# Designed miniproteins, single chains, continued (5), part 57

Each design is a single chain, and the fold is of that chain. pLDDT is the mean over its residues in the fold that is shown.

## One batch from the design tools (miniprotein)

Design m17972
Fold by ESMFold2-Fast:
Structure m17972 (fold): chain A 82 residues (1-82)
Amino acid sequence: MEGVNTETGEKIEGIPVDIGEVAGRIAKKANEAGIKVNSLKELSDLRDESLARAAAGEPLDALDQAVVELLEELSEEARRER
């Protein structure tokens, strides 16, 4: 688990890649939550926007919070996959 600090959201978000099952699962969960996304990139864009609003001191909308939580949950799940 220890290593170089190279893991950033930018690497995941900046890569417009179909990470197969992971990307499909993310898009599916987002659609089930009522979030209109078709790819990991779109979900990441929404998350970045939500984080930017929070950093600016704006209250997050329920939709924005759902996007952030969904991405965080899926990142943790991917980390624990076997």
Scores: mean pLDDT 59

Design m17973
Fold by ESMFold2-Fast:
Structure m17973 (fold): chain A 81 residues (1-81)
Amino acid sequence: MKEEILKLVEEIAKLLSKVDPELAEKLLKRMKEAIENEDFETLENELLYAYLYAAHHSDDEELIEQIRKLAEEISKLIKEM
């Protein structure tokens, strides 16, 4: 489970780096720390922030939708733990 969540989080950070590489790196670090600490409330808040940031700062509809789908998959995995 944690390895699957980590992989999806890294995919979100890669997509977000096309919008803001500095923010993507900071968010990836915070999300990895949340996973390590099993702080899934913080992780879900960071995922929502990543989606909203992309939606407000990017006109790339496909990129925004990809981040949304990845965040939704992570939320499903957290719920199954």
Scores: mean pLDDT 85

Design m17974
Fold by ESMFold2-Fast:
Structure m17974 (fold): chain A 72 residues (1-72)
Amino acid sequence: SSGEKMVEGLERAIKEGDEAAVAAASHEIALHPPEPEYRERAIKALEEAIRKSKDPGTRAAARRALEALRAA
């Protein structure tokens, strides 16, 4: 599913330290939230992105996505 691929992409970007990819994946998740079965996994990945990312813009993108998922 698209939700599974988005979460996998975010998780991989975090592991690789690819902040541009983390920001892009976070933005995609905010616009198109994953299916309910991937929601908790997405939340965990976004929390990790916020903790590990050094770029303020990347952290902001991850925080925005996390807020969108928790508000839904």
Scores: mean pLDDT 86

Design m17975
Fold by ESMFold2-Fast:
Structure m17975 (fold): chain A 80 residues (1-80)
Amino acid sequence: SEIEELLEKVKELKEKDPELYEELVKKGEEILKIMGIEVSDEMTEAEKYQLAILPLVPVEEFTKRINDEEKREKLKKFFE
C-alpha cells in the first residue's frame, strides 16, 4: 500500500539522514495540531514514523477529510 511504502521510506531516512527524519516528525506534529488533533507527550517509535509520513502525503488527502474551512486554509499554507 501507499502508506507502507512511505513507512519504509521514513525508516530508511531515520538511518541515512536522522536530521531530515526529525524535521519530518516535527512537521507531522504541526499538521496534526492544525487539524485539531492532540499529540501525546509520550510517543512510541511507531507513532513517530506515522508523524514523519504526514508531510509526504499530498495536502488534498487531508483537506478532503476536513469540513472546517479555516483549518483547510492553514493546512494548505503549511504545505506551501
Scores: mean pLDDT 78

Design m17976
Fold by ESMFold2-Fast:
Structure m17976 (fold): chain A 98 residues (1-98)
Amino acid sequence: PLVLDKEAVTEKMVKEIKEEMKKLGMEKEAEETSDEALRKFIEALSIVAKEGAPAIDPKYEEEFLKKMFELLAENPEASAEELAEKLKEIAREIQEKA
């Protein structure tokens, strides 16, 4: 098996998330969000994935992504666990609109 550098994988994900934020018109949020905050966000996404996330209707996908990135930019000091709980709340609110 290939030995995967965990740090390199995390840095790639950080870059991909910043690129996605910019594609959504959130260039300021992408610039203001620290790499440390993005690493915590990646951990939060892992927690949500493990616990099961509600399905998001494709028509609300852009709104969901924007709310997630706004949450991250506004809460740079939040723990991965706190971010995971807030992400679940956003997903639930979006699901209620469906």
Scores: mean pLDDT 74

Design m17977
Fold by ESMFold2-Fast:
Structure m17977 (fold): chain A 101 residues (1-101)
Amino acid sequence: SRAEKLLAQAREALARFEAAAEAGDEAAVRAAFDEMVAAIREALLEALRAGDVEAVERALELAREGRELAKKYGLEEVALEFDELVGLAEIALAILKREGL
C-alpha cells in the first residue's frame, strides 16, 4: 500500500537521523527529521483513508523510536516535535478504533 511505502521511507529517514545525530551533524539531523515527519504524516492520512490500523500502529512506533533517539542525543526541541507526532498517531488510532464500533 501507499502507507507501507511511506512507512518504509520514514524508517530510512530514521536511520539517517540516528547516523546524523551520532555524527553531530545538525543540518543532516534537521533534514532527516523533516523527511521522517512528512512521510509519517502522509502515512497516517493514507492509513486513515484505508482503515489500516496496523499502518497507524507502525507510524506510532516509528515516532516513539525517533523521540527516544532525540532524547538520547540531547535534541530536546526535536524530541518535543516527535512527541507531537506521537500524539497525532494516537489520535489517528483512536479514530480508527472508534469507527469499528
Scores: mean pLDDT 87

Design m17978
Fold by ESMFold2-Fast:
Structure m17978 (fold): chain A 60 residues (1-60)
Amino acid sequence: SERERRALEELARRLTEETGVEVTPEQVRDFILADPELTARVAEELGALEAAEYARRLLE
């Protein structure tokens, strides 16, 4: 969905800014699928709230 794509793009951008290493939306998707709880916490700390919400939905 467009909401999902926007969430992945926002977290990818914030992770790139924080780490100095390019992180793609596809890599963020893989992080969420591998560990949605950890990825949600990282997204919350970085202010990527839509990505955090998306990851938490996978824990339901």
Scores: mean pLDDT 84

Design m17979
Fold by ESMFold2-Fast:
Structure m17979 (fold): chain A 99 residues (1-99)
Amino acid sequence: MEELKKRVEELAKIAGIPEEVIEEIKKVAKGGELEELYNLAAYILYKLDPSKLEELSREVEERAPEMAKISGEENRRKIMLELTERLIKEVEEIVKKKE
């Protein structure tokens, strides 16, 4: 978690995300730090490559009915962590390709 937070904060700075936007994303995140990181990473990806974010969102949506039937809160947290890490990696790859 702490490593993911550091990575996301660094990427937000590189992507030029204003502090006001970061604060708004944190206020919208109702489930604590993991959801804050997920929302921020998704927003950074949206700013850099909105089509890529749409592709990832569609994949999650297609799996949602199946996952909803078998997943509890613990399983939901694992999925959110995996999705957050995937978003962060996608943003990191985009940033590296531009440099």
Scores: mean pLDDT 72

Design m17980
Fold by ESMFold2-Fast:
Structure m17980 (fold): chain A 89 residues (1-89)
Amino acid sequence: DNRQQGLQYYNLGRDYLSQGNYQQAIQYFRQAISLQGRSFPDAYSLLGGALLNLGQYQLSIQYTQRALDVDPDHVGARAVLSMAQRLLS
C-alpha cells in the first residue's frame, strides 16, 4: 500500500529532522512524496525546511511552492518560503 508506506517514510523523515540529520530527513521525505504522489503538502513543507537548514535556498523555495500549490494556507510552507526568500536576497 503506497499511501501507508509513504506515511511511514514521512514519519522516519520527521524523526531524522528532529535529530538535526537533515540529509537523511530529505531522503525519507523524497521517498514519502514518491509513494504518496503530488498531494503531500506536509512532506513538501518539511523537505523545504530541511533544505533551508542546509543552505539550499533555491531548492527550499521550489519544494515549499509545491506544498502551497496543494495547500495555499499551509502555515509551515509559508514560513519556510518567506525565510528562504529573505536569505536568498
Scores: mean pLDDT 88

Design m17981
Fold by ESMFold2-Fast:
Order: structure tokens, then C-alpha cells, then sequence
Structure m17981 (fold): chain A 90 residues (1-90)
């Protein structure tokens, strides 16, 4: 099922981003900041919030692209409306 494939891709991307955030927090001796980014990702925080914490953790731009891909997949699956995605991109 196409829906099942998209939901699995969302889960995999969230897992990858969370792992990268935790490891970056450990590497910079800022484990709480890593955990906060994981929480923001899971709660689908606005893109500027994610970008700010990503920069503070010195994570690559590719992680921001993964987050945008999650928002696209949530729109495609109907989990988020077009308006809800637009609000998160500001």
C-alpha cells in the first residue's frame, strides 16, 4: 500500500533525525539541546525553530531537508493540511 510505504518513510526519517540530534548533543556536551531538538521534531515544530537548534548543534543542512520531506509526506498522507504545512514552513 502506498500509504503504508509513506508512513514507514516518515517513521524512518524521524528516527534518523532523532538519532543525529542525540549524537550531536553528546558530541558537543549539550545532551539537553539534542533532546530538545528530538522533541521539536516529534511535535512538528515550525521550520525556523528546527533550523535554529540544528545550527546550534552544528548539524548539516541535509537534516533540515529530511524534516521538510517529513512535512511533505504528512501532507501527501492527509495527516497535515496544506495550511498546517504552510504554517510550519514560516
Amino acid sequence: SELKKKLLEIGNLLGEMSKEAVEAGKKLNKPELGAELVEDIIELAPLPVIEKKLKELKLPESLLEKYKRVLELLLETGALSEEQVKERLK
Scores: mean pLDDT 88

Design m17982
Fold by ESMFold2-Fast:
Structure m17982 (fold): chain A 67 residues (1-67)
Amino acid sequence: DADAVDRALLRVLLLDPETFLSLSNEQHRELHERLLRARTAEEVRAILLEYGFSQEQADLAAEIVFG
């Protein structure tokens, strides 16, 4: 669900913008695509952690996308 992914990324940005704003345009596209293809909350958390987001940000995104 693209809306849920966009809302998750917005909430992650608002919690701590530093990591999100450090990503290139290509990394933002890849992150968004990977989150759209994620099938579980665990996959969402793993993806965000791979991109350098905190555990708190990863948990928040997983809750928004699949909670």
Scores: mean pLDDT 86

Design m17983
Fold by ESMFold2-Fast:
Structure m17983 (fold): chain A 70 residues (1-70)
Amino acid sequence: SDDELQELIGQIPEEVMKEIVDIFVKLINDPSKSKEEVLEAIEKELEKHNVPEEQKKAVLEAVEEMLEEL
């Protein structure tokens, strides 16, 4: 695991990360959703919560890695 990536994600408010995780779990369990659509939905939710660009990129990298393992 990347320590810098984990530190950046840890800077996001817990309530925001909980919302992101809930959306991610919902989308990966939807067989109609592509990996690209999951990434787009997570990015839009992060933007909705005004997550800074560096933290947003860290979350998107983590999501992409998780999707590649599924």
Scores: mean pLDDT 80

Design m17984
Fold by ESMFold2-Fast:
Structure m17984 (fold): chain A 62 residues (1-62)
Amino acid sequence: MYEELVDEALRLASQLVEQGRIEDAKKTLSAVREGRKLKEEGRTEEAIALLQEAIDQARKVL
């Protein structure tokens, strides 16, 4: 699940860049970086929640 959410967030960030939504893309990529840090700390559920929220926000602006 975590890896699938990372892949989806990266895909959405690419679409945001293609649409010229650079700040939304940066926000999505920042969530991927923070989620990776949380997973490394063993906080996998928090990482999943953070990525899911970022994906939901990206989809709202696409």
Scores: mean pLDDT 85

Design m17985
Fold by ESMFold2-Fast:
Structure m17985 (fold): chain A 72 residues (1-72)
Amino acid sequence: LEEYKAIVIGILERETAEVLATLTDPELKAQVEALRDATIAAIREAKSEEEIAALGRQYGRQVAEILRQEAA
């Protein structure tokens, strides 16, 4: 479980860095960074691989919503 958490956190940090590189609005960057930190904390507290996978999917959806707000 701990190894799986480390792998997922690593992927999330890498993907977040790529998203942040495309954003120019400092407010949206701060929102994505806060969401990353909250999701990593939740993953560390997760008790199953299913919970970790659900948190990863939720993070992806939330980041996509932030990106839509920039486009609107």
Scores: mean pLDDT 79

Design m17986
Fold by ESMFold2-Fast:
Structure m17986 (fold): chain A 68 residues (1-68)
Amino acid sequence: MLSREEAMELMGRILAEVDQRLREQPDIDVGALRDEALARAREALPDYPDLIAALDAVLTQGEQQRRS
């Protein structure tokens, strides 16, 4: 199991990777990218639902903004 410190680092990396992909590939499927990121987080961080919820909120806001 990852420590909370390791979990926070992983969450930061996932967010940075998503942000970079969205900036480099504006035509990317934002929903698919979000679902992939959340699946990775849920698999790696099942004991940190608060961190997964925070990631979901950030990614969902990003998806809504781009679809609007």
Scores: mean pLDDT 76

Design m17987
Fold by ESMFold2-Fast:
Structure m17987 (fold): chain A 78 residues (1-78)
Amino acid sequence: SEALLRKVKEELDALAEQAKAAIEAGDFARFRQILEEMEALVLERAPQLSDADLRELLAHLRELGEELGELLLAALKA
């Protein structure tokens, strides 16, 4: 469902913004908690997605992972 894919992406984006805020605050315990919430959301929703929608979700997750990884690396170097 295109509507389900859109909703999952929006929920992941909201969690990613919270994860960024946690990294900026140096709250790595909160960051870990948010990553666990993101994983739980994906595992709950992925079985309901078509193969095409799942590929789109995986591409979006890659982009979010790269962004969060770069921010985390920068924070750890500071």
Scores: mean pLDDT 87

Design m17988
Fold by ESMFold2-Fast:
Structure m17988 (fold): chain A 74 residues (1-74)
Amino acid sequence: AAAALEEALRATQAELAALDPRTPEEEEAAVRRGVEALAAALAAVGVEVELPEDLEEAARTVLRALREALEAAR
């Protein structure tokens, strides 16, 4: 479980870097896709996360859930 979540985080970071956003809107969309991908990875290991509408709050929520899931998997 921990290794799978770490792989999902790395894959998301690589995808965000590869997108090379040209505008603030493209950057926001890339970050939102990353947050959704991490939430989906968490759901795949049994952790359901409700994403807030605010992007910063959604990212904070996902990262908190990811940390908790990684600690629980140890």
Scores: mean pLDDT 72

Design m17989
Fold by ESMFold2-Fast:
Structure m17989 (fold): chain A 97 residues (1-97)
Amino acid sequence: MQEKIDEEVFRAIAEIAYAVSLVAAANELGLPPTDRSPEVLAKAIRDLIELARRHRARGETKVADSLLEVAEQLIDELSKYDPETAAELRKELERVR
């Protein structure tokens, strides 16, 4: 599609990596979950689902599938801190499949 679309995908991946690193670091250091971690994860998941919807609409099924797989893993992680938001995001993900 557009060069801007590729940049948006890279930004989404970087945001996901950051969110995962934030949660993983807290767990590894034995710190309690921060209020910031669930919000960052939820935003990243929602952005990922929206990107997957756009790519699927364009017939870019491999990219969409990869984005949804990452979103599903992050929803599982989010469920440890915010199970209600995780359940809602899972419903949004299933609507895109």
Scores: mean pLDDT 67

Design m17990
Fold by ESMFold2-Fast:
Structure m17990 (fold): chain A 65 residues (1-65)
Amino acid sequence: SPKERVLILRGLYEMSVSALEMVIEKIKENMTDQVKRDALIAQLQASIAALQERIAELDQLYQQL
């Protein structure tokens, strides 16, 4: 169904967010240079925000179906 397809795509974006969150955790544990660490985390957080916007678009589409 169209609803199932939206849920599958949403799940793929959620998996991508989880993967990026795990990378951020590893960066926090392993990077000693605070300036480089904070800059890299900010870039990854921006990527997560973009994916969350896509999830929100899919949630709106799901409500219309």
Scores: mean pLDDT 89

Design m17991
Fold by ESMFold2-Fast:
Structure m17991 (fold): chain A 73 residues (1-73)
Amino acid sequence: DEKEKQLREEGGRVIEEGRARLEKLLADKEKAQQAAKELLERVAALAEKMSPGLGGALLESARRLAEGILKKI
């Protein structure tokens, strides 16, 4: 499904943009936490448009990435 592929590609871009933003904000814990929240909200909106299995996997990937980066603060 071309629409599903497009949503997956958009989700990947959102996660990579979120990663880059979080890494730049490591010196500011409050800004990093806010950026992580925004990343998870944006990924959740995309996941809602996908199948439950694929959407859940995308959201879990974003959550683990945000937690891994925030752990370095």
Scores: mean pLDDT 79

Design m17992
Fold by ESMFold2-Fast:
Structure m17992 (fold): chain A 93 residues (1-93)
Amino acid sequence: AAEEAKEVLRKRAEELGYRIVPASEGAGAIATSYFEDEPAVLSLPARAGSTWLLTVVNGDTVESRLETFSEYGFISATAEVGGAVSAAEVEPK
């Protein structure tokens, strides 16, 4: 699940015309939900001026979100039971 979420994020970045910032690649936290109805939470610091791609994988369902930070903040999401999330800083190609 965790590696699958990371691969999906990489593919989505390419499909959207974005490049993953190398400094954030592999450093993005990957959260995987356990079966006991506890959400997996991802929260990473995002610098002012950064754009982040977030991918949530829940079974066969994949959703992606782009978030741009005008000020310092956090990229965050939750995965449902059995799911995973991955996030990376991105920039236009």
Scores: mean pLDDT 70

Design m17993
Fold by ESMFold2-Fast:
Structure m17993 (fold): chain A 81 residues (1-81)
Amino acid sequence: MVEVRERLIQRVILATMKDEARREHLIDQLKALGLEAEQTSKTTVRITLTFPESQQGDVDAIIKLIESLAEKVEIVSERVV
């Protein structure tokens, strides 16, 4: 049977926090979820999410978590892998 291959989406998010303590807390939570997160400044974290289109709901939950800790959240790139 020819399965319709679901496309993988890679989304890069830049999150800016008010202070270093919130940045550390965000990185710790993302690591606990097994997600790739990189500190780019004292208050800024780059998060790379790679997910199938069917898991958009799980990604939306992760974005809400980021928004709860961050003063600003930017989607800097989105592409099909």
Scores: mean pLDDT 79

Design m17994
Fold by ESMFold2-Fast:
Formats: sequence, structure tokens, C-alpha cells
Structure m17994 (fold): chain A 95 residues (1-95)
Amino acid sequence: MEEEILEKLKKEIEKAIKEGTVENLTLALAAELGLAAYKVGMPDERIEKIEKLLKEAFGDSEKLLETLEWIIENEPPELQEIAEKYKELVKKIEE
């Protein structure tokens, strides 16, 4: 049921990471951050702020890195770990 939806989301995230575009990494990041925010009980207003920042960063590696750094500095450890992971993935694409 819910586990089947999560499994499908995980596969889509892994595929997006493997495809290695800034756009696909931004979508994968949004999905992983959304799942983590839900698990930690983050307020809707804070989730909406993160979604807005990710939309503004879509297709822009510089803005995406700025958004990732903001998450690392301002959000709970669960979101920080995801942001740090994606920061390294974005840097690898820019090589």
C-alpha cells in the first residue's frame, strides 16, 4: 500500500540521480526533502518555503547550491544530511 508508493518514489529518485542533470537532481532532492519533512512533522508553511526555493532553483546549479547551503544551515539534521548529499552530486555534474 503506502510502502509500494514509497518504493516507486525511491526508484524514481535513484533514476533521476543516475541521469545526472541539474533539473533531475532538483526533482529528486524535492522528493527526498518532502519525505524527510513529513517524517519529522515539519509545519506546512516551512515546507512551502522550501518548495518555493527549489522551484526558483530549477535548472540553475548556482541557485540550487545556495538553496542546499541554506538548508544545511537552517533545517533539522534529517534535511541537512539530504542537502549535503545533493551538494556533492551537483558538484560532480559541474566537473
Scores: mean pLDDT 78

Design m17995
Fold by ESMFold2-Fast:
Structure m17995 (fold): chain A 111 residues (1-111)
Amino acid sequence: SSMLEEVKKKLEELEKLVKEAIEKLKKNKDEDTVERVEGLYKKTKKLVEEAIKQKRYDLAIEIIDLTKEQIEFLLLKANPDLITKEEAEKLREEEIKIQERLDEIEKELKE
């Protein structure tokens, strides 16, 4: 399936992004954010595997894309000097929306 190949490619890209993020955070001695990134990736892998099992490749792609956004958000939070208070508030609103959508996807995959 061409959609399954796209999911696998996106998952490999996510794994690379996670490794690069962890290396950067470890250099900065930010062990708390490393743990958050690792936990997020572990949860995402389980959801993606379940979506693939159900042949919901559309949801697998969406889970990966939303997780990339969550990781980018965590990296921005780890460097607060790079964002204004107004930008931080907007990112917080986006984080809530992303988490709500992931919760909906998780519920759909369990039904």
Scores: mean pLDDT 87

Design m17996
Fold by ESMFold2-Fast:
Structure m17996 (fold): chain A 61 residues (1-61)
Amino acid sequence: HMASILTNQQLADAALERGLITPEQAQAIRDDDSNKTLADFARAHPEWARELLKAPAPEAA
């Protein structure tokens, strides 16, 4: 499948659904309009990228 570019909201929602982050962390990702938070989380948690690519959101796809 194609490499999806996730928005901060989509990433936060997916990670929250998987229990990878707290609601406070999800809010921080959504509120931060920079790409730094997204890049930092992807770098710190490469397993997130694998999980999101394997099964992004149970409600969306």
Scores: mean pLDDT 60

Design m17997
Fold by ESMFold2-Fast:
Formats: structure tokens, sequence, C-alpha cells
Structure m17997 (fold): chain A 67 residues (1-67)
């Protein structure tokens, strides 16, 4: 999958206020970049959403992508 497309999708979702979807899209991009299972990264991000909230988790995940 194109990482640039995933980054663009994550940013668009965040700007739309769709923070859970933005965090999951960012997690998928991070998984591809780091050559790890994207589902494992998504599971960690969902845990962070439960602990810190969707907006803060999405912001941190986008930050990890340099956004």
Amino acid sequence: MDVDALRAEARALYEAGRYEEAARAAARAIGVINEVDPEAVIEEVEKEIAEKGAEETARAALGALGL
C-alpha cells in the first residue's frame, strides 16, 4: 500500500474530527514503514485511544509520521 496515500488519509480524517479512524490510518502507515504487522500497531493504538482518548492518540500517531 502507498504510505503517502495512508499519511494523506490519516491527516484528512484528523482534520475532519474522525480521530479514531485517523489514528488507525496512521497506525497502518507506521506498520508499513517499520515493516511490522499493521494490525499489531492498530491494536496498540486502540489501547492508547482507550487510555488517552482518540484525539490525543491520533495527534501522537500523526506526529510519528512527521505530520
Scores: mean pLDDT 79

Design m17998
Fold by ESMFold2-Fast:
Structure m17998 (fold): chain A 93 residues (1-93)
Amino acid sequence: SITREIGLLLRLIGLLIDAELAGKVTVEMAREALEIADELIRLNADLSTLERALEILRRLLEIARRAGNSEAARILEEAIRKLEKKIEELKKK
């Protein structure tokens, strides 16, 4: 559902705003970002939605690394890897 995909993308944007304001990414925030990525993949979200989600996750990863949030960074790297793989698969079709 496009409505659910938009809702998930907005939640991911909310996490980015919270992370920028806090200057850090908590493990809980990173886990939510991973859950959002997994759900977008499960819903077979379109390529443009997955690419937007990937951009947001990469920005979250930059914040986590700058703050020294090593566990959050690891979780975000997992989410990024999953999205990159799905995007690559879609581009080959």
Scores: mean pLDDT 89

Design m17999
Fold by ESMFold2-Fast:
Structure m17999 (fold): chain A 70 residues (1-70)
Amino acid sequence: SDKEITRRAIILESEATILQLLAMLKGNQQLKDQATKLSNTLTTLRNAGKVTEADLDSAEKQLQKLKQQI
């Protein structure tokens, strides 16, 4: 449902933003840039009303890979 898609998008945006901040604190510029790109992509799609389940599934997989770099 649209409500579930919106909720998932907000959660993933928040996690990507937290990861961005952690990467900045650790001086990991590559991880910061990757987390920033993910957060911005999700925010842009959500604001445009164009977020799909496939976008969210892709973002979750990317976020899990990025979390392993901490």
Scores: mean pLDDT 87

Design m18000
Fold by ESMFold2-Fast:
Structure m18000 (fold): chain A 60 residues (1-60)
Amino acid sequence: EEFDLEVELALKLIQATIARKAGDNEAAAKYYRQASEIFRKLGRVDEAERLEKEADELAA
């Protein structure tokens, strides 16, 4: 189950990067928020909080 979450995390981070390069900051923020949720499920709270801040900055 943790391995599946790691795969989902990687995919969300890739999607966020693609959105950023396309100039779609709203989509990038969405993917960062989804990645943050996965970090929390993995018990990596500090990384989750970092991505939430990044998403908030992009959506502002």
Scores: mean pLDDT 82

Design m18001
Fold by ESMFold2-Fast:
Structure m18001 (fold): chain A 78 residues (1-78)
Amino acid sequence: MKEIVEELEKLEREMIQKNSPEEVINQVISAKSAVEGGALKAAIVQLEKAIELAKKAGDEETVKKLEEIKERVKEELE
């Protein structure tokens, strides 16, 4: 759990530094809050939204990182 939160915090910082769309950054922040609160199903929904927004923005690197984090959240849910 802590590792997932740290990965999301790192991704958030990288996205802010490269001036990613605010809506994608906000979804990552929402996903991090959901993970910290143990709301893993909600976190998956927030991550799915972030992935779709990142795909729309053409940011394939962020999409891959978000997909990896989503799979780790799914493992924690099960």
Scores: mean pLDDT 82

Design m18002
Fold by ESMFold2-Fast:
Structure m18002 (fold): chain A 97 residues (1-97)
Amino acid sequence: SPEELRKKLLELGVSEEEADFIVALANGDLRGAIKALKKLFEKYNYDPEVLERLARVARELGLDSVANYLETLADWVKTNPELFKKDLELAEKRYLE
């Protein structure tokens, strides 16, 4: 369940915002995932290492599709940070407003 996954993530030392992001991704909650990702990147100054760390945690929990997505997203942030920021802002306006 989403609640059990969130609890396991917190027990592994993942922050509440990080747990909310992984849970949203695992549950297919696009709106929740965009909201959580925005909060994470504002908090961590768009550091791709955060996504790489979360991918390792997702892999440890057997969430291979989530881990693959996070690894792809981290690579995109590394190679095209300004385009990524712009696309995240557009997604926020589309899904959160």
Scores: mean pLDDT 83

Design m18003
Fold by ESMFold2-Fast:
Structure m18003 (fold): chain A 55 residues (1-55)
Amino acid sequence: MMEELRKKIDKIKNSDKKTRKKVVKEMVKKYGKDETAATLEAAGLLESAEYAKKL
């Protein structure tokens, strides 16, 4: 489970803005807003974490 989250974080770090938003939406659908935002904040992806909170 944590390995899948790390894979999605790496994809966000190495993707364009359109792909990053798609991955964040996918994470929110699967894990929920709070867990997705916390995971992204812990990874230093503050912009993506804020986007997740607004979904």
Scores: mean pLDDT 78

Design m18004
Fold by ESMFold2-Fast:
Structure m18004 (fold): chain A 66 residues (1-66)
Amino acid sequence: MSEEKEKQIERIKAFLERLPGLPKEVRDEMIKFLEENKDKIELDVNQTPLEQLVKLSRLYALKKRK
């Protein structure tokens, strides 16, 4: 756990909060998934919050589908 990684996670959360078309329950689940897996998520500092969100969305979709 590093301060840089925590800042990236907070940026992704802020981006999710600014997405008006995203249902609250989906947003809350994505945020929870991010928090629970913050040490396992390989975040690239060179990626935009949008690109990081796309990666998170794919991981979330894989987790949801069983």
Scores: mean pLDDT 67

Design m18005
Fold by ESMFold2-Fast:
Structure m18005 (fold): chain A 116 residues (1-116)
Amino acid sequence: SPEEIEELLIDAIVLEAKRQGKTLTREDLRQPGTAAEKVMEVFGATLADYFIARAALPEIYKARPELKGVNEDVLIAAVILVVRNLASQEVADFLAGKIPFEEFKKWLEEKRKELE
């Protein structure tokens, strides 16, 4: 579901922050209109990165139409990490429609266990 995809993207962003020694909570990403801003602040991304991420959304939706139901701010936050080459390849591949949802979910569960 879009809600389940949104929570997985939030979990992936939090995991990327933890892997890079940065602090970012699920609550920071769930607050309306703040996810992209918090990712930019924590990872040092610019307004140019934000606009590149926004411009990429139509192609992302074409590759993975189920993302249309996901909160746009959360999706932009995840895409910013891909644009900045700060995300794991699996995050980029999921957004590009290269790996199925269940594979992305399993990968995220495995990586979360490694960091706990």
Scores: mean pLDDT 85

Design m18006
Fold by ESMFold2-Fast:
Formats: C-alpha cells, sequence, structure tokens
Structure m18006 (fold): chain A 87 residues (1-87)
C-alpha cells in the first residue's frame, strides 16, 4: 500500500483529479475499518470518512478550495490511524 499520498497540487482547476483522490481515500478508509478492531483507529477512520464526504459535497457545490481543505483533514486522520495500526 503506497503510504505516501499527496493531494493533486491543491489545484482547484482539477476537480476530476480531486474527486478521484476523495474516492480513493474513502476506499482506503473502508479497508482500514475492516482490518482494525481498535476503537481509536475506528474513530479516526470514521472522522476521515465524514471529512471526505464533506469534501465530496463541497466539490459538487463548486467549492473546490474548501473541498481540498476537508480532504487534507481526512488524509491526516487516515495517516494517524495507519500509524496506530503499525504497532
Amino acid sequence: MPEIKKLPKLDANDPEQLRKDIEELLERAKEVLEFSKDPLVKELVETAIRKAEEALELLEQGKYEEAVRQLELAEMQITVALLLMKS
């Protein structure tokens, strides 16, 4: 699994790539949730899913900069969850 995941240049002019990044994060979050029984990991992943869903809604409203911000928060939550699972 590629642990290094970057947002697409934070470019509001690339909504198609932004949508793909949100969808990919949601798939990764689902996989983490299936694998971990740790309640802290579950809470972090569920928070990431909610932030990613907010990003998708903002993207549909044309608020690309706000969508990128929510996706960044979601990626941060997933990163912390993966670090906790590493033990």
Scores: mean pLDDT 76

